# Designed miniproteins, single chains, continued (5), part 61

Each design is a single chain, and the fold is of that chain. pLDDT is the mean over its residues in the fold that is shown.

## One batch from the design tools (miniprotein)

Design m18237
Fold by ESMFold2-Fast:
Structure m18237 (fold): chain A 103 residues (1-103)
Amino acid sequence: LSEMEKLRKEAQEKIDYLLKNEDLSLEEAQKLLEEAKKKLEEVDKKVIEKDPSRKEIIENTNNLFEESYEKYKDDSKALVNLALALYTIVEGMALGEILRENK
């Protein structure tokens, strides 16, 4: 698998896990959010390397999520939903790059 195909697959597996495991502890939710943030950083770096024009949009989006991380830091359900949102973005960006490479 290409790096983007691997990132997409990993994101899909985490989305499936989060959707099936609705009752996570605060500690588990915080850990999953930190893992999601790291995967987002990895895909962001690869997307920016291929298309530097996307840097500003990616940075602005990440700043909006940082506000949400602080606001909901003690809310396990909100953190699970934030992790889902981040993995959905990772999956979508990885798919976008895969489709671009196949043109």
Scores: mean pLDDT 81

Design m18238
Fold by ESMFold2-Fast:
Structure m18238 (fold): chain A 80 residues (1-80)
Amino acid sequence: MSLEELRERIRELVLEGASLTTEIILKIVKIKYLEKEDPNDPENQAKAKKLREEAERLQKELDRIAAEVERLKAELAALK
């Protein structure tokens, strides 16, 4: 990869990571809202569980993107 291609790929991944971070935050906010409304409601418990599973999946994707960004940054640094 060229220096320009590495920089563009890092930029794309950073923007993707920002989007995923926003989605995770929104799911966490919804979970907290459901837990405050009625923590003993089985429907709210089921919705909160689903949101936690979705947030965990997105967090794993975010971790993967963060690792790829660090790898690409190391490649970019090696080209200095």
Scores: mean pLDDT 83

Design m18239
Fold by ESMFold2-Fast:
Structure m18239 (fold): chain A 60 residues (1-60)
Amino acid sequence: SAEEAHQKGVQALREGKVEEAERYFKEALRLDPNYQRAKDGLIALLEGRGRTAEAEEVRK
């Protein structure tokens, strides 16, 4: 589920596995494009890494 993929992304981020966290947040949005928690998580991750243009695309 989108919620489960998002939870795996949050856990990966807590473990410092940024690339895995990004994959899980994107998987959550693939399963549910309107899942706001996954959008917020992905936006925060991208902005934290200076990937501002990609973060703005996710906000749409």
Scores: mean pLDDT 84

Design m18240
Fold by ESMFold2-Fast:
Structure m18240 (fold): chain A 84 residues (1-84)
Amino acid sequence: MPSQEELDRAVVEVGLAVVIVTSKEKNPKVAELAREALERVEAGDLEGAAELLREAAKKAEEAGDTETAALLRRLEERVRALAA
């Protein structure tokens, strides 16, 4: 069975993949920031990933995509918890 940390990381990676796919056409800037955050998570740069997620959430909110902004904020919280 995967560890809780491995499961939490997998949830973050899946969540980021969903944001990338769903935002690619309607908000390419959010999709790009989410992709960069995924790359940082995969590289173990959790603090860098969290900052990119914060920026992506702001850009989603500015675009009126409150649902994507809320998801990105939850992913930031999970990444910060993994870094602690």
Scores: mean pLDDT 83

Design m18241
Fold by ESMFold2-Fast:
Structure m18241 (fold): chain A 61 residues (1-61)
Amino acid sequence: TTREAAEQAVKEAEKAYKEGKYELAASLYRDAADGYFNIGDIEKAREARKKAEEALKKYKE
């Protein structure tokens, strides 16, 4: 996964979140986290994982 692909996944997750599509947003943030982790950007990977958990919490509540 490229950095650009991970950044695009975050952008798509933010759009999904704004539209109330929380399960989709969580999935896209997880994709971004995996992408950042694969390129060694551990800090951005953690940030994206945290956002995925927040989106999933919204979906379940």
Scores: mean pLDDT 84

Design m18242
Fold by ESMFold2-Fast:
Structure m18242 (fold): chain A 87 residues (1-87)
Amino acid sequence: DAAALRARLAAVRARRDAVLARLSPEERALADKYSEQVRKLIAEGRYSKAASLTTSEALRLISEGKVDAARYVVLAGEEAELEDRLA
């Protein structure tokens, strides 16, 4: 229901903010670029492509040792999907 979705969105946002506090400016700029692309795909109703992009970028960032940047990308994608479901 809408109350459960709002509670989940609040939890995702809190986790995102905690991760953001650990990112360098360069990591944040990179993560924001991918998050923008994911949000655009979700806005276009292209959920499968958004999920694929989120997964591929997160795995690439993990392989480069950028674990917090990967977490941010995943959380930003989940936030965008929850916002779309509540709209």
Scores: mean pLDDT 81

Design m18243
Fold by ESMFold2-Fast:
Structure m18243 (fold): chain A 65 residues (1-65)
Amino acid sequence: GIKIEAVATKDYKATTTDELSLKKGDKVLITEIIDAETVKAKNLSTGEEGLVPVSVLKVLKIEVK
């Protein structure tokens, strides 16, 4: 699996129930890469999980297995 640590570069409001809302500065753990534009992640500040656009995230660390 893939474990990627990232931080939200801006606020993001979920538009569907499958998406994750973020505030600027929230740290997330990316658990799955869906495609080039979308990842599945857990917001470490709220504990919620969902789909997030890659464009709102800055990668801090990548661990692949």
Scores: mean pLDDT 79

Design m18244
Fold by ESMFold2-Fast:
Structure m18244 (fold): chain A 52 residues (1-52)
Amino acid sequence: SMAERRVEEHARELGLTLAEGAARDLLASVGGDVDKAIAVLDRVARERRERE
């Protein structure tokens, strides 16, 4: 779907690797809200950069 593609593209831009189905699972966990899914990825990327 377009929502899954957006989440996968954003993760790639952030340097994150998503497992197969992870974008779908993430979207399901936020009720299909792409903006919320992107916010989760931004938080994960920030925390990883802070530790690295």
Scores: mean pLDDT 80

Design m18245
Fold by ESMFold2-Fast:
Structure m18245 (fold): chain A 63 residues (1-63)
Amino acid sequence: RVPPLSETEREVIEKVIKENPEASVLELTEKSLEKLKELGLEPDEDAVFAAVSELVVKQLQEE
């Protein structure tokens, strides 16, 4: 089981995805982890990867 992300962590991930629409899920995960660490958070890599994957799929379905 992957621990749940906070609302703040999810908002940061969504912003990274919007700013990098052509990036791969792995690149988005890396950028999100870097941004969250800049904010002084200790994100779980598996949780961030799962959230990025879900948000990317959601954005593709909304087209």
Scores: mean pLDDT 76

Design m18247
Fold by ESMFold2-Fast:
Structure m18247 (fold): chain A 87 residues (1-87)
Amino acid sequence: MEKSLEAAVEEFRKLVEEDPEAAIALLEAAAKTAEEEGNYETAELYRKAAEALKKGDKEKALELAAEAERLEAKYLQEELEKQSEEA
């Protein structure tokens, strides 16, 4: 299967069920990367997802992670469009 937004969310859901500590670490790493790239809104959502997981709220964590993934994809598309404005 191709790596898509839905596939990434499903992989993360499986990780949350099998290894929530690894899922938290992944979310914190993703938040740091987004922050370093200036995508602060996405970074905040990843951090909120990690905090939800730490509190045992798997449903809220998955919702926030999915929203962060959507915003990250949109940010990357917008940056690619700016770069392709004069090709």
Scores: mean pLDDT 76

Design m18248
Fold by ESMFold2-Fast:
Structure m18248 (fold): chain A 56 residues (1-56)
Amino acid sequence: MEETRKRIVEIGVKTLKELGASDEEIKAFEEEASRMTVEEAIDYLQKKIDEIIKKK
């Protein structure tokens, strides 16, 4: 069952919104992370968080 992956994607979306990611960036994350394993989705989320934080 893909419930764990969906939960990670949902948490990632909320985190990115709180950090001020654009709607386009959030949608891209949802689509990419939904095709990844749980571990890959976590790594991808970490990378996106770092990019947003360093940009500011």
Scores: mean pLDDT 77

Design m18249
Fold by ESMFold2-Fast:
Structure m18249 (fold): chain A 96 residues (1-96)
Amino acid sequence: MQINFVYTEEEDERLAEAEGRLALREGLSPEEAERVKEAVRRALELMRELRKQGIVNREEMLKVMREKGESVLTLIAFARVLGASPEELERLRRMK
């Protein structure tokens, strides 16, 4: 799996806004859509923080996020940013 970690702040906000719009189109409430946007922003912030600590691989990042007690929404948002398949996202949901 090829991972690209070159994201600007503008790109991060664009990704958060896009996921929020998709949530609204899928019938989620404005409050739920805002929660999705916050999860995407949090996932991207955590990715940058982990990169500063020398953690650059997907599996190690997910492990650290789980150890920190991050929500399932944040874990799913992180996986989506890295281009995970719909089947991989479903697996993450079933893992809690």
Scores: mean pLDDT 69

Design m18250
Fold by ESMFold2-Fast:
Parts: sequence; C-alpha cells; structure tokens
Structure m18250 (fold): chain A 70 residues (1-70)
Amino acid sequence: MELLEEALRAARAGDYTAAIVALLRAAAEHGSTHPAVIEALRELARIAEEQGALDLAARLRETADHMAAK
C-alpha cells in the first residue's frame, strides 16, 4: 500500500502533517478499519514516540486502539 509507505516515510522525516494526510488517504481508499491502516497508525505512533512527540504518539495509539476495538 503505497500511501502507507508514504505516511511512514514522512513520519520518519518528522513531517507528521504529510504522514497524517497520506494515512487518511489510505484509510479512505482501503477502509479505516483495514488491518494495514491500523498497523500503520501504531508504527506512526512508535516513530513519533522515538522522535519525542509523545502527545502525538499517545493520540495515534488511542486512535488505532479505537479503530481495532471489536
């Protein structure tokens, strides 16, 4: 899923706006509850935490958990 790869690449570069936009586009195309989208959210949260964006990381994990809740 090219958009998810784009999102993770942007996040690693510290561009969280571009990362979130790419993730939203992937969710719109493939479904927000798609396992790959949820895993990308969790990986994005891990990258944000590693870079010190702790509040963003917490919000992304909460979003992924909410989407995965069944």
Scores: mean pLDDT 79

Design m18252
Fold by ESMFold2-Fast:
Structure m18252 (fold): chain A 124 residues (1-124)
Amino acid sequence: SPAEQALLDEARRLKASPSFLAHLEFFLDNLPSLSPLEILKELAGLFIPDSLQDLKNQILLSTSIEEILKLLAEAIPQLPEEVVILLVKLLSYADPSLVEKLLEIARESGDEEVVAKLEKAMAA
């Protein structure tokens, strides 16, 4: 679709690796069959860096959307603004309700950096 092609083109513009692009294509192809929980786990696998492996593992073991969103919010300070923009665009395309829940969780945490990054990404 044109929307999916735009997301792939954005990843290419950000110089995403061939493995990231292949994983993103697989995610988009399977998106209609994914639950909200599965969407969050796939996006965590794509976007959370290996330096945060413990956080990534906690997400993969979780059965709670709220818990995963809290853990994902904890990763946001470690991500460049351009990467957060792509993550938010992918969440909005997959399930817009997850973006709103993520922003609510960030606001409840009081982490002004996370809130600012998410609000900028939503405006892009």
Scores: mean pLDDT 86

Design m18253
Fold by ESMFold2-Fast:
Structure m18253 (fold): chain A 56 residues (1-56)
Amino acid sequence: SMERFQEAVRELNEEGRTRAPAVDLPDEEVEALARTQGVEPEEIREGARRLRELLE
């Protein structure tokens, strides 16, 4: 689900905070996450966009 994806992206960004933020996902990562979560790539992109807005 999109909610679960948002939690996962938050955890990844938190872990990468000391080196580089993981807020900008490349297209292939978006497609891989969509397949794993069983959602459309558009939902992954929307979730990442909202998360980026919250972290900015």
Scores: mean pLDDT 62

Design m18254
Fold by ESMFold2-Fast:
Structure m18254 (fold): chain A 92 residues (1-92)
Amino acid sequence: TTPAEEGAREGARLAQRGGGEAEARAEGNRAEIVVTGKDYSQMFGALAGAGAARAAGAEAEATAEGMKVTIRVTGPSPEVAGEGARLAGRGA
C-alpha cells in the first residue's frame, strides 16, 4: 500500500462519516476520491475539502455532477497526494 492509497482510503472513510457514500483510488502521486452525497451539504463539503488539499500543498480540483463530487488530487509526492486526499474526504 502506497502513502497515496492509504490517504485516499482514509479520506473515503471520513467522507462516509458525513452520511454519504465514498470511494477512493490512487496511483503514484495522484489520488481521487468520489463522494455520493445524500444532500447538497456534502457536495459543498467536498468542494471545501479540495481547498484544504490545495492548502496542504497539493493540486486539487473538484467536479460536481448531481449529488456526485469527484475530487482529484496531485501532489509533488505520494505522501502529499495522500494527505491531500485525506483532507479532501474529511471536508465532505
Scores: mean pLDDT 76

Design m18255
Fold by ESMFold2-Fast:
Formats: C-alpha cells, structure tokens, sequence
Structure m18255 (fold): chain A 96 residues (1-96)
C-alpha cells in the first residue's frame, strides 16, 4: 500500500542522510536509490524529487558535476518548487 511504501522510503532517506553526513557517499547513493524506487511505486512525485535532490547533492560532493546536474533537473521536472534543487543546480553548473 502507498502509505507503507512512503514510510519505508522515508527510512531509507533517513539512513542515506546519515551515511552522507558520515562521508559514506556510496552507501548514501544506494539508500537514496531504494527510496526513489519505493516513492515511485507509491506515486509520490514530491518525495521522488526530494530523493533525486539528495542523490544529486551526493554526486556534487563526489565532484561528479554532470551527474549531479542530471539529478537536480530530474527533481525540478517533478517538483519545480524545490528550492534546494534549484540552488544546488546553480552551484553544480558553476563548477563546470
């Protein structure tokens, strides 16, 4: 059911955030990707956009600027009002 899928996705997002803060970028990517799959199954476009924003931020921290830009654009396609994705997109584009 959608509510359970969102709840489990939120757990993966929380673990991904913790791993990102600890500098485990590969672990954070894996958990954000799992959250995206669950949110997509739930049809929660805003949650998918938030997960793409977090995924892009990890790629930005890894210096993978083109990949970061791709994910921020995906986030904004789903949620044009996501101010964090807009800000991080501008930061990533300046690194090119």
Amino acid sequence: NADILVGVGDIYMAIGNLLERKGDFDGAIEDYEKAIELYEQAGDRKAVAEAYTNLGRVYLKKGEYEKAIEYFRKALDLDPSNTEAKKLLEEAEKKL
Scores: mean pLDDT 91

Design m18256
Fold by ESMFold2-Fast:
Structure m18256 (fold): chain A 56 residues (1-56)
Amino acid sequence: SSEEKARQRIIERMVKHLREVKNYKGLSNDELRKLAEEILKETEESGRQAIAKLRG
């Protein structure tokens, strides 16, 4: 879907930026993708919880 493609583009941009972070310079592309996916997943989860609280 277009949403899945957008999500993958976000992950790819995150990987590019994470590669420039001092603490992550030694990580492989696969490790950076896994890290980006975890960050996005946590962000999505936090957003869902915030919306759920607003809905009651």
Scores: mean pLDDT 77

Design m18257
Fold by ESMFold2-Fast:
Structure m18257 (fold): chain A 71 residues (1-71)
Amino acid sequence: EEEIERLKKELGLTEEQAKQLVTDIKNDPAAREARERMEEREKNFEKIAKTSGLDIDKLKKVREARRRLAR
């Protein structure tokens, strides 16, 4: 729901158009492949963070921040 409101504001879409866009993104085969690559990146990041002595809770917060700022 928050993502739908954000897309409406950022792209000037109606609620119906924003819902359709979210559904299309989730059901896109390319989106699944992108998620798998992101998971591999996250596993590599976890390994680096553990080697650096980072707390697992801090790792989760950094991972979420990177996911949001990934572009």
Scores: mean pLDDT 65

Design m18258
Fold by ESMFold2-Fast:
Formats: sequence, C-alpha cells, structure tokens
Structure m18258 (fold): chain A 55 residues (1-55)
Amino acid sequence: ATEEDAERFLERLKGLSPEEIRRRYQELVRKAQENPEKMTDEELAELLAAARAVG
C-alpha cells in the first residue's frame, strides 16, 4: 500500500458519515481476516485510510 493511494481513499472517506466509514472498514477487515495474502495494495491502502478515518 502506498501513501498516495491511502490519501486518495482518505479523501473519499472524509465525505462519508462515521457509520459508512465503519461499514467499509468492517468489509475490508473481513476480507483481510479471510485471505490477507490475496488482498491488493489498493485494498490495503483503503483499509489503512478507513482505520485512520475511524480513529
């Protein structure tokens, strides 16, 4: 995951409600729990951005 990708996802998440951010975060966490090795760099960047937006 790159910082540039994470920043792009963070901008998108800033436009969402905290509930929508948490739902997206939960979806990504579930995917990471199921098959972490199969996650793309974009999905990892989005997960990091969502985690920062929630915290």
Scores: mean pLDDT 73

Design m18259
Fold by ESMFold2-Fast:
Structure m18259 (fold): chain A 57 residues (1-57)
Amino acid sequence: MDDKISEAARVAGEAVAAGASPEEVLEKLRETGKKLGIPEDELKKLAAAIRRALEAS
């Protein structure tokens, strides 16, 4: 499970590095999370953390 969360976070980080908008980053995170079978609660927590980081930018 931790490996799946790390993979989803990595995909989101790559989108940020590519200059994607916050909405695009969150969309990539959700798509990857669904493919990996991450539980909705865990995916929601990860999305909230990433959104907060993007808002701080």
Scores: mean pLDDT 76

Design m18260
Fold by ESMFold2-Fast:
Structure m18260 (fold): chain A 60 residues (1-60)
Amino acid sequence: SEEAREFARKIARELLYSGASEEQIVQIVTRELVKRFGLSEEEATAIAREVLKELKEEEK
């Protein structure tokens, strides 16, 4: 969902600014999406990876 993606984007961005690794960001974002939105671990992981990829492309 768009709401879950926007939340994931905000959390991932803050973690990236704090110097967290890509693996840490994916793990933390996945956990928060499962907890807050009730997504499956597989769906949450897919969103977390997509959001991180998008953020890395936007920082060009």
Scores: mean pLDDT 81

Design m18261
Fold by ESMFold2-Fast:
Structure m18261 (fold): chain A 69 residues (1-69)
Amino acid sequence: MSVEELLERAEEYIRGGDLEGALRDIEEAVRLDPSPEVLERARELLEKAQQAFPDSERVRELLERLEKM
């Protein structure tokens, strides 16, 4: 699966309410391609996830990890 496909599927998971699926795909995409472009897309998706799941510690922790990259 391509990085683009992982990020697209993560966005679908966020819309469907599957936070675990979304976070797994975002982490996999960043692991495969830690480029600035992929990191920016990952942050955008995590910000959308945070709006949908504002009390999620996992979203906050992953956002903090990406800020350090």
Scores: mean pLDDT 83

Design m18262
Fold by ESMFold2-Fast:
Structure m18262 (fold): chain A 75 residues (1-75)
Amino acid sequence: MLAEAAARLRAAVAADRAALAANREKYAAVLPLLEEALDHAEAAAEALAAGDVEAARAHLEKAHELILQAKEILE
């Protein structure tokens, strides 16, 4: 199941990156935070593929923190 979780997360990251690219001007103020969050989500997918669940958790927690910071700026 970790390989399937990794594949699903990679697909979600690719979709989110495409959405961000399509709406880059709308998210300009938080773009660095969202890009860093997506980089952490991608690192989490790689960790899951390698069987490193703890590293994946740490990366997902960091991605979540960055998304919350972006929401504070956009409010």
Scores: mean pLDDT 83

Design m18263
Fold by ESMFold2-Fast:
Structure m18263 (fold): chain A 67 residues (1-67)
Amino acid sequence: SAAAREEALRRLELRGAENTEKNKEEIVKNASEELREQLRRSLEQSREAGFEYGVRVHEELLEEIEK
């Protein structure tokens, strides 16, 4: 069903944010302009979706890259 598909997508989104947080150091070391744009896009998508954990993960990562 559509509901089951949406639930599966939410789980993938959560797993994605968890993996991003876990790999923060590697991402910072390899931060290109393209990666920064992708992270800003993911941040905006998380904000629009009300995904608080995703917002926090991407904000913290962008702050670290911009140091």
Scores: mean pLDDT 76

Design m18264
Fold by ESMFold2-Fast:
Structure m18264 (fold): chain A 93 residues (1-93)
Amino acid sequence: MAKEKALKAAELAREGARLAARAPGRQSAISAAAAGAAAAGAYAAAEFFGSAEGAARAARAAAEAAARAPGEEGRRGAEEAEEGARIAEEAAE
């Protein structure tokens, strides 16, 4: 169901934020915090509003934030959140 896909997008966005937090340097903390806030938005869209479109947009924002974390951790975090956005986008159709 669409809500289950939206919740999966929020889960993957949170994992993206966790991976970004493992990146070295002060910038990784800012990127992880931004990705975490976007992931919380994805969860709210999914759980409280039943919005797969809202969850997709928030997960994509989390991917963009995670991508700003340096190195492989930021890249992997962005990939996880991007996958979440894709799942929610498919469910929104």
Scores: mean pLDDT 82

Design m18265
Fold by ESMFold2-Fast:
Structure m18265 (fold): chain A 77 residues (1-77)
Amino acid sequence: MDEELLEEYVKKGLITEEEAKRILEVLELMKKNDPSDEEVLKKAIELQLELGKRRNNYPAPEELEAALKKLEEAKKK
């Protein structure tokens, strides 16, 4: 479950609780909607900006894709 997975990441200190909630929302939108949907892409970009502000840098789209991929892969283990 995405929620359980994100909670695990928060406990490990990889992300904050607020970031986990935002990531979960974006992942759910991407699963339910066409990835080419402008609204879904906009949400992904907004999340990228939030993560960039937290790390005091601007992450590349590849970093966002890698983070989302890690969350999806962790479900399978």
Scores: mean pLDDT 60

Design m18266
Fold by ESMFold2-Fast:
Structure m18266 (fold): chain A 120 residues (1-120)
Amino acid sequence: AITITESGGGTFREGGSATLTATVSGVDFASYAVRWFRQRPGGPLEFVAAISADGSASLYAPEVAGRFTISRDVAASTATLDMRDLRVEDTAVYYRALAPTLGGEAFAWGEGTELTVVDG
């Protein structure tokens, strides 16, 4: 079975930084793109970022472009979302998923990591 272990959530201050990490087992991680999504309180599931299987291409939602950086480590079977210049609007449950390509249908979802950003 595919297992996804997510970490790095918690409560952070506006203007601060956070790192979300997800570790994958039970699948050939090197063969799949990684996609990050979030769901804000009372809102829809939103695309955040994606990285290709070989790490050569990345995509970002406009509201996070320049603030968030997606990366992957195939040897460690990890994908990381580095978040800087946090805003209260970044408060969400963050989900990692695998996909066959950058724009492919997401599968093998993680259980979600809660992130709260406070204004003081």
Scores: mean pLDDT 83

Design m18267
Fold by ESMFold2-Fast:
Structure m18267 (fold): chain A 60 residues (1-60)
Amino acid sequence: LDRLSGRERAVARLIAEGYSQAQIGKMLDISQATVSRLVRRIMRKLGLRDRAELAAAARA
C-alpha cells in the first residue's frame, strides 16, 4: 500500500472492511463514479485483477 495516495489508501481500507462503493462514496463525500475510478487505479498500481484480491491485500 506504499504507492497509494491517502485517498486511495482510505478507499482500499473501506473495501477491506466490507463497504460497497456507494457507501464509500457517501462516507468520503465523493461520487460512486469517483470511488470506482479509484478502485481501478488502486488495482492497476498493485497489479491486482479484481475486488476480492484488493480486499485481501488491504486486510494484510
Scores: mean pLDDT 77

Design m18268
Fold by ESMFold2-Fast:
Structure m18268 (fold): chain A 60 residues (1-60)
Amino acid sequence: SMVSLEAAERALEQAIKTHGIEMAKRAAEVMVTAGLISREQAREALERAAKKNGVPLPKP
């Protein structure tokens, strides 16, 4: 992966704080599509970021 799990987690944490969980989910999907991070790493990064912000993960 071109982007570390840590970097993705920080980016998604800020996305949740600024734009909310749905926008962060879309950002994670864009990162996967762009080949910056794997689907599994994106899921883990979003889960960790959501937990840090005290919000539940969006339903699929």
Scores: mean pLDDT 80

Design m18269
Fold by ESMFold2-Fast:
Structure m18269 (fold): chain A 93 residues (1-93)
Amino acid sequence: AEKLLEEGARALVEGRYEEAVRLFSQAIEEARKAGDVGLEIASLFLLSAALSELGKYVEAQLYLNTALGLLLTASPEDVSRALRIYNRVLLES
């Protein structure tokens, strides 16, 4: 799942926005199946960013709102995990 975020972030940096959307969407599905709330939050923020780059602002706002909703109800451990994943993905891409 984290590997999909790394691949998606690289696609995002390289301007391959449709591929980034696909990879982040798959990461969200895997995170949900695993019950990994931190990974789901990080993936939703990155999906929102990729959708914004495609000009899909309504969809981007929906996923951003979902991520923020999860963040407000997440445990401190899940929030820390989301931040670690987000930081690692951005620095490694």
Scores: mean pLDDT 84

Design m18270
Fold by ESMFold2-Fast:
Structure m18270 (fold): chain A 76 residues (1-76)
Amino acid sequence: MKELNDKVAERIEELASKVKNPKARELMLQAADAVREGNYDEAIKLLEEALKLYPSPLVERALQTVKNAKEIVEKL
């Protein structure tokens, strides 16, 4: 699942680049790193923290992307 993890991480990084809050952006980038390592639970936790600090559709989209990817991986 390395290819899926890399694609999900790239999407989070793209969304993070559009987030103006520095702490929320940092948490999103840490979540992208966690996804690359296959640690979806840590990525979800980091994105939930980012959303709590900075409620944004961009952060919500990143969180939904990770949750959807986790469901796909768990079914395989």
Scores: mean pLDDT 84

Design m18271
Fold by ESMFold2-Fast:
Structure m18271 (fold): chain A 77 residues (1-77)
Amino acid sequence: ESKNFLNKLFAKNSISLSEEDENTLVKATEGHPLALEVIGYILTKYGQSVVEPLLTLYNKDQEIFETRLLDIANVAF
């Protein structure tokens, strides 16, 4: 499940999140395995500093957020 993947990734990269923020990222990737992999890649590369920008983007424009993640997946993978 997406939550287990993200929890392991957060622990490995020393990323601290509230339960609310973690649940928001889980919802953002729900039903989209490729989006989950892209978020994992971004968090691994950039760490804690990208968490707030990702949450802000998702909350303001969920469709652009999804499109951007898929664009990154097509280039990076």
Scores: mean pLDDT 70

Design m18272
Fold by ESMFold2-Fast:
Structure m18272 (fold): chain A 56 residues (1-56)
Amino acid sequence: SDEELLAEMTERALALRAADPSLTPEQIRAELAREFPGAPEELIEEAVRRAILERP
């Protein structure tokens, strides 16, 4: 489902950011688009947004 895909992409975005804190949102979005080529752009953007906002 879109919710499961969004959750998976959000976890991946968080993992990418944790591995390299210097990554920009643009770079994270590009990597998610590469790893999830069938994902809607809107869900990729939402995953990046959630990963950024969920960090304390």
Scores: mean pLDDT 81

Design m18273
Fold by ESMFold2-Fast:
Structure m18273 (fold): chain A 55 residues (1-55)
Amino acid sequence: SKKIEEIKEEAAADLYFNRGYTEEEIAHILNVSPEEVKKYIERAKKEGKITIDTS
């Protein structure tokens, strides 16, 4: 399903893993708490929605 939460989760993960923004910066961009951003990132990792380049 494509809930608003899923869209924010994907956006948060992209900003964090691919663009190098901090959790606090992403929280400000998405108008959520830094703790919520952390939760989005963990869920994105579990769902395999994000390709994480750790190279």
Scores: mean pLDDT 73

